# Designed miniproteins, single chains, continued (3), part 94

Each design is a single chain, and the fold is of that chain. pLDDT is the mean over its residues in the fold that is shown.

## One batch from the design tools (miniprotein)

Design m11264
Fold by ESMFold2-Fast:
Structure m11264 (fold): chain A 67 residues (1-67)
Amino acid sequence: PLTHFVSYAEIAEYMGLSRSTVYRVAPTLFGILSMIHDVRITPDGIESPLPKEEVLEFMGNLYRALS
C-alpha cells in the first residue's frame, strides 16, 4: 500500500507549535482524521495514504477550527 509517514516533529515545525503541544493534541486531531481517512496513529507520528503536505494542511486547518 502507498503509505506516507508524518512525524510529530514535522507537524510541530509546520504548525509553529512546541513538540510537547503537538504530542498532547495530535491524538485528538489524528483521531478525527482517522474517521475520514484510513490513517494509523503511532507513538512517533502518523501513517496515512495521503501525501505528507495534505496531512500537514489538514492538521493545520483542523487545529485552527478547534481553537
Scores: mean pLDDT 74

Design m11265
Fold by ESMFold2-Fast:
Structure m11265 (fold): chain A 108 residues (1-108)
Amino acid sequence: SPLLQQLIAALQAGDLEAVRKLLEEAVENKDNGAEILAILYGVLGFVAAFTGNLDLAAKLSVKASKIPAKVESDPALTNALMPGILKIGLEPTAELLEEMIKKLEEVS
C-alpha cells in the first residue's frame, strides 16, 4: 500500500515525526493498522536481538503475539529498516508502537 511504502521510507530515513504521523494514519485505517503494527513489532524485535538487547526483544515478542494479525518474517525488510530504527533508537521506537497499539484498541 502507499501508506506502508511511505512508512518504510520514513523509517529508513530515521524520521520519528514522519513515522508518528504515518502510524496515526495507519491505525485510523482499520484494515491495515493491526498488520502494520505486527510487522513493525517483528522488525523491532529482530533489531533488538541483533544488537544484543535480548530482554527488549523478548518483551516485544510478547507484545507482537497479542496483535490480531498474521505476519510472515521478512529479513530483507528488517535489514533495510535497521539503520533508521537505530538512528531513532530502540526505546523511542518501542514507545511509539505501544502508543499506536493503544490507539488501535480505541478505534477497533
Scores: mean pLDDT 79

Design m11266
Fold by ESMFold2-Fast:
Structure m11266 (fold): chain A 94 residues (1-94)
Amino acid sequence: DVIEKLKELIGLLDRMVAAAKAKDLAAFQAALDELAKLVQENKDNPEFQEIFYKAYQKALEAAKASKEKDDFSRAAVGAQTLRDELEEALKKLE
């Protein structure tokens, strides 16, 4: 179910945004690990594999940028932007 999986992904991105704003590296990494698990669990589902993989790649890029500068502001913005894009897509499917 595309709608249910999008809601799950949005929830993970909300957790990433909250962790990044709190500068909580452990919470951000835990959410990133859960996203990686969702990518693996949906590897055989062509409907969601691309969306989940793109989300994971964007989260990895944001995490890397934050570690290099010891600044989570970019990670928070990146996760928020992706979350808003997915919420907009969800509204069009409902």
Scores: mean pLDDT 72

Design m11267
Fold by ESMFold2-Fast:
Structure m11267 (fold): chain A 75 residues (1-75)
Amino acid sequence: ARLVIRGDDPDKARAIGETIAGAVNGEVSQDPETGAYIVTSDNEELLRKAAEIYAKAIGKELKEVAPGEYELDVS
């Protein structure tokens, strides 16, 4: 499963990506073309739940783009 984190502050987006990746025992990487951070995990349910909780905490909505593919805008 995959979560793409977008934001106007790359340091904030990175910190959020690292936090979620740590919570789900996943990996975080950066897309060199867009600057977005990508969190990957083998546990789709755990990734979705962690991302949903974080989105709610910051007053944002988690988007499901495709099965197992999520986007979060933290701008």
Scores: mean pLDDT 82

Design m11268
Fold by ESMFold2-Fast:
Structure m11268 (fold): chain A 92 residues (1-92)
Amino acid sequence: SSAQAQADRNRVEMLAGVLELALAVGKVVGASSKEMIDLIIKSIEGAIPHLSPASAAIARRLAAELRANPDLSADQMYDLIDRTRAEMLALA
């Protein structure tokens, strides 16, 4: 139903917003890339049970890419989150 699709979009946008806020705060407080990546992965893993199966698969791929690339800059992490959000929203 359109209501279920909207609920899924709202969850995706909330997750992306939380991840972007975490990066912005981390940059201000001088958190390491590893600390930011660990927090983002935990946030993704916490959200996965509440996402559609298709969005959950995309979220798992994001977490795997973050684990594989521990030296990502904040800007690269923002870009990756934004691309992932766009991909999930395209599933509607």
Scores: mean pLDDT 82

Design m11269
Fold by ESMFold2-Fast:
Structure m11269 (fold): chain A 78 residues (1-78)
Amino acid sequence: SREEILEKWNSLSDEEKRELLAELVELGRRHGERLPEALAERLGIPLSTAEELVARSGDPITMMEMALLLYEKRQKEA
């Protein structure tokens, strides 16, 4: 839910938030129109899910959701 996304996001440090958002911004700059494909590969999610997230990326809650998915992926790569 949106409330769960907000709670998880607010549990992160300002440094963690900044790093996650910076990686997403870099991904967007590098891939442009192919951002959905790049996001799907980076997060290990279906392309259809990545397309929905990119389409809603103007919503701050959706940006937080993408950042949290990236956070979870980074934890699994450790």
Scores: mean pLDDT 86

Design m11270
Fold by ESMFold2-Fast:
Structure m11270 (fold): chain A 79 residues (1-79)
Amino acid sequence: MKEEFYDELLRIASEAIEEVEKKIKNPELLTKARMDIDSIAEEAYVKYLRGELTPEQALEEARRRMKEVIDKYVEEEKK
């Protein structure tokens, strides 16, 4: 269970990072977005380990927050 959750979380984070790399060309914004995605993944993992969220809830929260980060930095780059 723990290993399966971690593998899925890493896949979600990897997909988010690939999307950021495709959509964001500014190096500073790309770095910030990648750091935020890593932070979100770590927070989801910790909440899962503490029993604060079910595996499904932790993965859904991570996907949602990562999407918000991607959208935020894509909009910021347009300025």
Scores: mean pLDDT 84

Design m11271
Fold by ESMFold2-Fast:
Structure m11271 (fold): chain A 72 residues (1-72)
Amino acid sequence: SMMEEDIRRLRREGAVLFSALAIEGATPEQLKEFEEELKREIERVRKGASLEEALRRLRELAERIRREQRER
C-alpha cells in the first residue's frame, strides 16, 4: 500500500539522518530524542499524516541537534 511505502521511506530517510548525527558526534541523549521523534512521525503517517510533513519535522530536529552540538 502507499502508506506502507511512505513508512518504509520515512524509516530509510530517518536512519540516514540518525547515522549522520551519530557520525557528527551527537550525544546519546540527542540520538534518543531523534529516535523518539522518528517513532512519533511513523505513528502519525500510519494515521494518515503526510510523509513530506514528517520528513520536514525530522530535518528540523536534525538541524536543532546540530545547532546544539555547535553551542557545546
Scores: mean pLDDT 86

Design m11272
Fold by ESMFold2-Fast:
Structure m11272 (fold): chain A 94 residues (1-94)
Amino acid sequence: GAREEAREAARAAARMGELAARDPSATGTAGAAVGAAGAAVHAAIAGRRGGEEGREEAAREALRGAEAAERAGENEAARLAAEAARRGAEGGLE
């Protein structure tokens, strides 16, 4: 169901953010950070569709992805992931 999809998307966002933080390659790190931002957006969308519980969990995991991207020095990806987390928590898409 939509709630399970939201959880899976949120966990994917968190994992992509962690990869961005750990990859020492400039090209690999940038790619992982962009992937984390994309996954975070998807998590916010899925969380919105999953209802209140799904939204909260998706937003939390997207925020974790944003934090991991920031640790990797990918400020743009971190900003996008944080924005996705905020949208998920608000229950809306902008």
Scores: mean pLDDT 60

Design m11273
Fold by ESMFold2-Fast:
Structure m11273 (fold): chain A 74 residues (1-74)
Amino acid sequence: VELPSKEDIEKVLQEYKKEHPEAFKAAEEGVLEVAERYAREGRLDLVEDLARTAEEYGLEELARKLREILERAK
């Protein structure tokens, strides 16, 4: 049994974003709110982990916004 590749996961996420853009946007906003809270608490390691995870799954816009939060918190 072939495990889902990074490319397969990225395709599923892009399809979901295309079919349910409002739900996808709400999920991204939730992640950004959690990241802002982590940054305020000085938990920059957790914000970096979120950014890396977003980059790994091809969520480039989310990853960029998470990186901006990290930079502002420094």
Scores: mean pLDDT 75

Design m11274
Fold by ESMFold2-Fast:
Structure m11274 (fold): chain A 97 residues (1-97)
Amino acid sequence: SALELLKEAANLAEEAAKLAKEKGEEHTARLAIGAYQSLKSAARWVESGKNLRMALSAAENAATFLEGGAKLSKDEEVKELLREAARKAREAAELLK
């Protein structure tokens, strides 16, 4: 479901943010945190059945942040977490159309 994909993407974004901070990648961590916040908001809206167009926009915005973070990162583990999170966010967005 879109809700489960948003929750999974949020968890991966949070993990990526923590690892990016640990590795000194402050800009990548900030992008991942931004994505995490957007995904958490999107999940709340989907769960409540309200503001579904805002949930779609938040999921698409989060995917863009995650893709940007993956391009900036120098760490393979951080890149993979961000790419996986972005894929799940994109899939959730498609289900919300």
Scores: mean pLDDT 90

Design m11275
Fold by ESMFold2-Fast:
Structure m11275 (fold): chain A 81 residues (1-81)
Amino acid sequence: LEEKLLALEAAATPEQIAAGQALLDAAKPAILAALKAGDYEKAAEILAETLRRVLTEVLGASEEFAEAAAEELRRRLLEAA
């Protein structure tokens, strides 16, 4: 997963990077609000969904890959909390 994510990021155009950053920036207030409230589960869900959208909508990754990457991110974040 990490190797393929790095390869997708390295292959991204400047326009795709800007679009991905815009999706992350749009999610940031909700993530910070959840973290401030101590709701790590909600913060992890928002981050995972944002990653899924960047992978599918911006980078053209398959839904299967994006779902697997999002679930892995959510799992790791919840284990760290």
Scores: mean pLDDT 77

Design m11276
Fold by ESMFold2-Fast:
Structure m11276 (fold): chain A 72 residues (1-72)
Amino acid sequence: HMVKEITLEDVEKYREELKKYFSDETIDRLIAIVKEKGKITVEDLPKLPFEVAAAADYLLSIKNEEKLRKEK
């Protein structure tokens, strides 16, 4: 039920929200990593640069809230 991964489509969908808290450089680095790996999972977060990990964690939080809202 809970979302544990981020895709390129997720980053594009929530890019405007991410820009409120993260720099364009951090967001571009997140996009590059997602493109290279195909996706980022919760287990990948400790292996990412701190700023990119923070952006990915925030995106997962938003995505999980949206999923919960749509389920019930």
Scores: mean pLDDT 78

Design m11277
Fold by ESMFold2-Fast:
Structure m11277 (fold): chain A 98 residues (1-98)
Amino acid sequence: SEIEKKVEEIIELAERIAELVRNKAPKEEILEKLRELEEKVDELIEMVKDDPKLKALYEDVRRDVELLRAAVESGDELLIRLAVLGLTASAVVLRSYL
């Protein structure tokens, strides 16, 4: 389905962002990929707006993306590590619903 394809894209992008963080990629590169992820998650939330369970799940993912963006912008290494763990956990949960 279109939703399943979007979820797969979100999982792949989240895993790529986690790799960029682990490899200490430039902040600008990480923020660019986070912007792409935010756009895809927002589109997915709109697609499921009439399904409260799926909407809540994707809104939780959106919150994890926002936390990581804020952490990256702050430059705090500990906050970045904690936030990326949240995003990777969300990706694992999303994969379990596929």
Scores: mean pLDDT 86

Design m11278
Fold by ESMFold2-Fast:
Structure m11278 (fold): chain A 69 residues (1-69)
Amino acid sequence: MLTEEEKKIFEKVEKNIRTALKKLGYSDEEIDRVIEAARKKAMELVKQGKKVTPEDIARAALEAVAELR
Protein backbone atom coordinates (compact mmCIF):
# COMPACT_ATOMS: atom_id res chain seq x y z
CA MET A 1 0.00 0.00 0.00
CA LEU A 2 1.37 3.41 -0.99
CA THR A 3 1.41 6.19 1.61
CA GLU A 4 -0.24 9.55 0.83
CA GLU A 5 3.22 11.11 0.31
CA GLU A 6 4.34 8.28 -2.03
CA LYS A 7 1.11 8.69 -4.05
CA LYS A 8 1.80 12.43 -4.49
CA ILE A 9 5.38 11.72 -5.58
CA PHE A 10 4.13 9.17 -8.13
CA GLU A 11 1.45 11.52 -9.52
CA LYS A 12 4.01 14.32 -10.00
CA VAL A 13 6.53 12.01 -11.71
CA GLU A 14 3.75 10.52 -13.90
CA LYS A 15 2.78 14.00 -15.12
CA ASN A 16 6.43 14.80 -15.95
CA ILE A 17 6.91 11.48 -17.81
CA ARG A 18 3.71 12.02 -19.87
CA THR A 19 4.77 15.56 -20.83
CA ALA A 20 8.34 14.53 -21.76
CA LEU A 21 7.37 11.44 -23.82
CA LYS A 22 4.57 13.29 -25.63
CA LYS A 23 7.11 15.94 -26.74
CA LEU A 24 9.42 13.13 -27.96
CA GLY A 25 6.63 11.80 -30.22
CA TYR A 26 5.57 8.68 -28.30
CA SER A 27 1.94 7.55 -28.67
CA ASP A 28 -0.58 7.66 -25.79
CA GLU A 29 -0.53 3.82 -25.79
CA GLU A 30 3.28 3.73 -25.42
CA ILE A 31 3.16 6.38 -22.67
CA ASP A 32 0.49 4.38 -20.79
CA ARG A 33 2.75 1.29 -20.97
CA VAL A 34 5.67 3.26 -19.52
CA ILE A 35 3.49 4.62 -16.68
CA GLU A 36 2.19 1.09 -15.95
CA ALA A 37 5.78 -0.21 -15.69
CA ALA A 38 6.66 2.62 -13.29
CA ARG A 39 3.61 1.79 -11.12
CA LYS A 40 4.61 -1.90 -10.98
CA LYS A 41 8.15 -0.94 -9.91
CA ALA A 42 6.81 1.37 -7.16
CA MET A 43 4.53 -1.42 -5.82
CA GLU A 44 7.43 -3.92 -5.94
CA LEU A 45 9.63 -1.57 -3.88
CA VAL A 46 6.83 -1.08 -1.31
CA LYS A 47 6.40 -4.88 -1.00
CA GLN A 48 10.18 -5.19 -0.39
CA GLY A 49 9.96 -2.59 2.43
CA LYS A 50 11.95 -0.03 0.44
CA LYS A 51 11.22 3.69 0.13
CA VAL A 52 9.93 4.77 -3.29
CA THR A 53 11.94 7.73 -4.65
CA PRO A 54 11.32 9.86 -7.77
CA GLU A 55 14.61 8.44 -9.13
CA ASP A 56 13.35 4.83 -8.81
CA ILE A 57 10.17 5.71 -10.74
CA ALA A 58 12.14 7.61 -13.42
CA ARG A 59 14.56 4.68 -13.90
CA ALA A 60 11.65 2.22 -14.29
CA ALA A 61 10.14 4.55 -16.92
CA LEU A 62 13.46 4.78 -18.83
CA GLU A 63 13.78 0.97 -18.83
CA ALA A 64 10.22 0.66 -20.18
CA VAL A 65 10.98 3.20 -22.95
CA ALA A 66 14.03 1.09 -23.97
CA GLU A 67 11.74 -1.98 -24.31
CA LEU A 68 9.57 -0.04 -26.82
CA ARG A 69 12.55 -0.05 -29.25
Scores: mean pLDDT 77

Design m11279
Fold by ESMFold2-Fast:
Structure m11279 (fold): chain A 80 residues (1-80)
Amino acid sequence: NLVEEFKEEARAFAAEARAEGYDAAGFAVYKTEEEREEILKAVEEVERKYGLSIKLKLLHEDDEDGKKVKALEEEMRERR
């Protein structure tokens, strides 16, 4: 199940980020290179403004990892 696989991956990523000294970890899915750059800049701005360190994993929506994130989002919406 892609959703369960992603939950394990997300937990591992969050644990890795914490071990590396990050305050938060997150995933973001992008469609275009411009959107990817905008997400990166927005996260850096938040980090600077609030004094946080955020480990961000950026995934293209057509990549296998991006598809896993989308599958999780769809499952969460169905459970609304």
Scores: mean pLDDT 75

Design m11280
Fold by ESMFold2-Fast:
Structure m11280 (fold): chain A 83 residues (1-83)
Amino acid sequence: EAEALGLEAAALLEAAAKASPDEKVSEALRIAADKLREAAENKDVDAQIRVLEAAAELLEKAGYTDEAAKLRRAVEELRRLRE
């Protein structure tokens, strides 16, 4: 559940990083994917939410609005699991 959502979102971040022509954006997205995997493995839902929110902001600023929307949906699902 929470781990599956985190791992799926991490794969999305890696794909966005590979597609990004901006080296700084690509590096930041790869770091976010690594942090998200670590949080998912540790079952730290709060850490997963924080990483996903930061990554969604980064994606929106970079013009990846659809990818950002997918991460925000994952945040909503994780918040429901936390409650």
Scores: mean pLDDT 78

Design m11281
Fold by ESMFold2-Fast:
Structure m11281 (fold): chain A 63 residues (1-63)
Amino acid sequence: SAAEAAEEGEDLGVAVVAGNEAVAAREYKELSKIDEELAKRIREAALAGDSAAMREYTLEAGG
């Protein structure tokens, strides 16, 4: 669901920024089952340190 995608997107971003690779991999896998492109965009934004883009993608998923 959109709400589930938004929640998992937030968790993925937080895990990537925190450097928690095990949690990031798990969250990426779960989000990819719902929306693979969203998972890629959030992960790339988080790795680049683009918190604004990461927040925007997560909010768009929740609508």
Scores: mean pLDDT 75

Design m11282
Fold by ESMFold2-Fast:
Structure m11282 (fold): chain A 77 residues (1-77)
Amino acid sequence: MSPAERDKVAVETYEENKDLPVKEILEKIAKALGVPVPEIYDTMSDERVEAALDSAIGIRRAVAEDPKLQELANLVP
């Protein structure tokens, strides 16, 4: 899957599951992308996890819309 497709899938999965608990949203995104959920989220408050997820999705949405950012995203794991 291309980085642009991954970012699109992450954003779409987030939008489709917005009404679920934040940890379930995170698990669905991780499953869709084929990556593990970071263990550190187990020690974080739901509010902090939500803020981090919103920030990450915002970045992925911006990358999905900008071809130059998509090229940069390929260089950052």
Scores: mean pLDDT 67

Design m11283
Fold by ESMFold2-Fast:
Structure m11283 (fold): chain A 80 residues (1-80)
Amino acid sequence: SEIDKLIEEYKTVYDDAIEKLLSEKTPQGKKKAEVIKKTLKETEEELSKAKSLDEAYEIIEKQEEKASEEIEKIDEEAEK
């Protein structure tokens, strides 16, 4: 289904982001990777229940906004 395709695309993008963050070998990168992993899991679960593409896009947007907010907090508290 179209929603299954969105889940696969979303997973691919976020898996790549996680790998890149972990490759930096920083506490900041590790914390960001954890945020992305949690967001991916929650998004996949919600997308599997979505009844329309419009609902799926709304779920993705909300989850990305939450992830961005958490990542911004990590950047603000960054340790060298």
Scores: mean pLDDT 79

Design m11284
Fold by ESMFold2-Fast:
Structure m11284 (fold): chain A 90 residues (1-90)
Amino acid sequence: SHELILRLIGLLLRVIGLELDLELAGVLTPEEKEALEELKKAIMALLKGDLAKAKEHIKKAKEIIESQKNPNPEIVKLLKELEELLKELE
């Protein structure tokens, strides 16, 4: 679906934009950077039609986010939106 591709590109741009905003503000932690990298990899896997790789990267992002005492709510929101999109593809 062309609409699905546009949704995935939109999510990818939001991940990139958030990473840039946090870096420019000087508040991007190594754990947040790793979680955002895993979210980018998951979206790229979905764009290639690799559902298994997407699930692997989403799981890694979730583990990093859930290991944090106070996870960034914007990163949590991106993870949840990507998990919901993944359910629509199954």
Scores: mean pLDDT 89

Design m11285
Fold by ESMFold2-Fast:
Structure m11285 (fold): chain A 59 residues (1-59)
Amino acid sequence: GILEDGKKASEKALELGRQAIAAGVAEATFTVKVGDVTVVATVEGGGIELESYVNGVPQ
């Protein structure tokens, strides 16, 4: 379902962002799609921001 797909997408996006920070990357963007859920992880200033979309609509 959408909730389960959103959790999986968010967990994967956070893991990618965390790996980028560990590798010394200052800025990066990762897009993860699971089912109809898209999560965008933005790495900036040692932090990670997540934005979630369902069928292109922000959540």
Scores: mean pLDDT 82

Design m11286
Fold by ESMFold2-Fast:
Structure m11286 (fold): chain A 112 residues (1-112)
Amino acid sequence: KKKIIKEYEGRKFALVLEEKDGKYILHIEDISEEGENLTKAQELIRNSEPTRENLEPLGLKGPDDLPGKHKKLQDIASKFGDDLLKDLKNVKKISSSEYEIDKSDIKKVEEL
């Protein structure tokens, strides 16, 4: 996998280009402290022990804060991806953090 680190609106993103079954997928990963903390908070909630003591160090007041904070970070990642890829002709948005890149645009993505 090719990986590129970019900064956008004070956040750090890792761009990972993956080839799978003849398709090229660009993954945008929020590697900022807040993004990593939200990933840890989701794991704690999935394990059915989302205590305030475990969540407050991760920047959440409780489990009810997670959907709103997660949505906000997803919206920032989505906006960054849209802005980053705006000059590419044949990009399909798969999710807030995943884009299908046309083979003809791969070199442009690698040069970002």
Scores: mean pLDDT 74

Design m11287
Fold by ESMFold2-Fast:
Structure m11287 (fold): chain A 71 residues (1-71)
Amino acid sequence: TPEKKLFIQRELVKIRKDLERMKEEGIEPEQVAALQQQLDLIEAKPEPTIDEVVDLDVQLGIIQIKHTLGV
């Protein structure tokens, strides 16, 4: 649906900005680089899925939480 496509597009933009910020801050550079590769592959697809975007966002959130907790 058009609403799903718009949601996916907005979430991908948000994830890209979060990854860019984490790179600037030097947070977990190896893990952030791996997520950037996943983002690039998803964005290259003609029809990214909600599941792919959610999985990427969850992985990003885990890295942020672990960094904040110092683990």
Scores: mean pLDDT 84

Design m11288
Fold by ESMFold2-Fast:
Structure m11288 (fold): chain A 88 residues (1-88)
Amino acid sequence: SAEEELAALQAELDAIEAEIAELEKQLPLNKEQGLRLIGLILRLIGLGLDLEALKKKHPQLAAEIDALLARVDAQRARLLSLLKETVP
């Protein structure tokens, strides 16, 4: 269902946010943690695309999806800031 698809995307965003918070506690990041950061960026890109696709398929969920897209944008900015601190 649309509600189950939305709940799955919310759970993925929550998981990504938790992993970002874990990495922030480990600054300065080593090479392996830097690779994890790149992986999180790719997961956020995929999540954003899935949210946009869900919004087109279920426009009645646009408000809830827009709130999640705003959180994705915030986490993307957060990850880019961390990436700048990890590049030697």
Scores: mean pLDDT 86

Design m11289
Fold by ESMFold2-Fast:
Structure m11289 (fold): chain A 66 residues (1-66)
Amino acid sequence: MDALRERARAAGLTDEQIAALLKRVEKEGLTDAQADNLIALEADIQEAMKLIEESVEKLEEERKKK
């Protein structure tokens, strides 16, 4: 599990997200490869969400400047 945790951390997941993902892996008996795929997907979603939130925040900041 430590190798998985390090990969998730390298992918930009938080410790809380890593813990939740590892719990799911344990519950469902997922392989390291399957867990790695979930980590990559979660990181991708998180980054996309962050970019969306940043864009929304910038638009709101620009509107407030008016």
Scores: mean pLDDT 75

Design m11290
Fold by ESMFold2-Fast:
Structure m11290 (fold): chain A 85 residues (1-85)
Amino acid sequence: SAEIEAAIAAGIEALRARDYEGALAHFERAVALAETLPRDHPDRRPVFELVYSLTGELVREYPDHPAAARARALRDRAAALLRTL
């Protein structure tokens, strides 16, 4: 999906700019878009795995950042969605 790819790209750009709140908003959008796809759609698993990995890294590297609670919530959401595949 072009919309999912654009959301992921924007999130990664925000991370590079150290805009963690902006990155999380883009990753939340990517996950929400992927959730609208059929369970067996090839784009679902890669999106959930990527978001899980990136949010886990953010929590590990910046546990005291104001965005860390939001990152943990998104990481846990991605993990739960991976279990439904």
Scores: mean pLDDT 88

Design m11291
Fold by ESMFold2-Fast:
Structure m11291 (fold): chain A 67 residues (1-67)
Amino acid sequence: GEEEAAEKLSKEFGISKEKALKAVRKAIELLKQGYTDDEAAMIISHELGISVEAALAAVKLAKKLLE
């Protein structure tokens, strides 16, 4: 689920679990709104102050949760 995705992201990128959880949840919402992976990653990176690489990883995890 979202918590397991956030723990993975937190460990991989050295960001807090709370910030990782916000990134995964924001990615789910942006993907549901029709944003592309790259657009969602840019928005998340800017809003949460995380790297584009971490934001893109959050988007990929969100896509797996939406399957």
Scores: mean pLDDT 86

Design m11292
Fold by ESMFold2-Fast:
Structure m11292 (fold): chain A 81 residues (1-81)
Amino acid sequence: LAIGDRVDIYFIQDDGSLTPNPLRGTISSLSDSGLSVAFDTPLRAPVPTGLRVRIIPQSDPSLILHGTITSGSTSGITIRF
């Protein structure tokens, strides 16, 4: 997992299900405690904080990351593990 890697982001809903269509983006920052993703296509509204997400890197689809959104905009999100 590295800065510049492409990822698929699924939102985890309150019932534990994943949203059917992933957001796609590129890792813009990476640390042991979290990462930031820049979206491939800007959203019409910013992503709310507090949402749980599942992240799947395209470089290694067997690597599944889980985290919580700590900041969101129309152009990207920051996630804490």
Scores: mean pLDDT 79

Design m11293
Fold by ESMFold2-Fast:
Structure m11293 (fold): chain A 68 residues (1-68)
Amino acid sequence: GAVAPAPPAPPIDLIDELAELIRRGVSESEVRERLRRLLAERGITYSEAEIDGLIEHAKDVAAFREAQ
């Protein structure tokens, strides 16, 4: 294929946990702190931009689950 290898995907359970926190009205700063802690526990190193991307993805998942 003509596609560069993708970076490791975050665990699905991690996105689900963050989406549930957002759905329950937890603040973005608290969600970000929780994400940093979970990534550290799993030995995963992400940039600030990647962390922001994961939070935005979790927000989208939370919004879709709440609306549907």
Scores: mean pLDDT 73

Design m11294
Fold by ESMFold2-Fast:
Structure m11294 (fold): chain A 66 residues (1-66)
Amino acid sequence: SHLDQLRQEALERTRELIERGASRDEFIAMLKELVNEMLEQGVPLDEIAQIMQELGNLWQRHQEEV
């Protein structure tokens, strides 16, 4: 589905940021872009929240291991 594609792209973008040692500010900027894109596409708020939670968990997990 289109939502599954957006989710996978968001996860890949998050992994790329982690791999290059991006700052928290860069991560937040990416999240803002993603939220705006999903809102423009009419993605339901509950689905946006679920994706955001998943990305945040991925980011936080890698910060805790460093």
Scores: mean pLDDT 81

Design m11295
Fold by ESMFold2-Fast:
Structure m11295 (fold): chain A 100 residues (1-100)
Amino acid sequence: SIEELEKLLKEIEDLLLESLLSDQARQAALYGRVIELLEKIEELAKELGLEELSKAARKFRDTVEEILARVQAGEPVSEEELARAGELLREMKKIIEEEK
């Protein structure tokens, strides 16, 4: 349902905000959870026929997987990567709001 998509996206937003205040080990766990939630959004979006949301979720998941790989390698998350994640989150929020 649209309500379930909104709840999943809100959880992603909260996890990303927590990651800004977290060490690398905690960031890795949070980004892993974000990936799981994005996979669930992609699946639900496909079931609802929301192709643009499914594509946006996949694109966002790819970006978070890149961030997770860097964090697992002991590299810091850049401001550019954080800005990109924020843009993708806003894109998905807009798509979901347009379906209400």
Scores: mean pLDDT 85

Design m11296
Fold by ESMFold2-Fast:
Structure m11296 (fold): chain A 89 residues (1-89)
Amino acid sequence: MSRIQQLQQLIQQNPNDSQTWFDLGQEYMRQGDYQRAIEYYQQSIQLSTTDEDLSRAYGGLGATYGLMGDTDTFRRYFQLSRQYRQRAL
């Protein structure tokens, strides 16, 4: 099975696991499906309960917008990612 199929199966078993939604976002980002990557990262943010998880998800959103050429949105989410990382320390 593909990595995406494995991650989709994990979401069916535990739909509230923010890490699995984040991992799906990363897989779609790697494939160049930036719209799906954004949707999965946003879902990961909604399910995140820790500053570490929020930092990670905002980092993924920022990186995706950067790959799309949206530098202003990249900078905004990158700053949020850094702020949550500092709080998690």
Scores: mean pLDDT 86

Design m11297
Fold by ESMFold2-Fast:
Structure m11297 (fold): chain A 85 residues (1-85)
Amino acid sequence: MAEEVRRLADRLIEAIKENKPVEEITQILSELATALKRAGVPRELLDEAIRELVKIINDYKEGKITPEEAVERVREVLDRVLAAL
């Protein structure tokens, strides 16, 4: 399960770096959220992390942050969640 979470986290970061369509990034985020829930991340931490990730993706979509800034912020959120596993 931890390997699946890591794989999906890496896919999310790579999709942002490669400037993939928002629909594709959102699909990966949905799969990652499901994997994190199955891995036993506490609900409060998961809900907070998903809200932060959605905000980062929206800011990126609106051109408010660069792909590099989006990747850095996503890594910070994922590091917090993965530390809880």
Scores: mean pLDDT 81

Design m11298
Fold by ESMFold2-Fast:
Structure m11298 (fold): chain A 76 residues (1-76)
Amino acid sequence: KKIPEELKEKIEKAAKELAKEAVKNKENLSATELTRKVAESLGMSVGELAEKAGISKTELRRYISKIYAEKVGEIN
């Protein structure tokens, strides 16, 4: 159940960049909106990204939200 390493790095980078931008702009992104933006940044739908990652859309949202929350906490 591990996400492919190359894809994992791309997801983490995208989620961290979105976290930096959200903190800078004082925005609060929902898990759904955040996941959509990460997928769009990779040229994919949320469903396509979940399939390539080998996880469900719900698991993908949780994974991305965790990275985002950790990065937001680091920037504070």
Scores: mean pLDDT 80

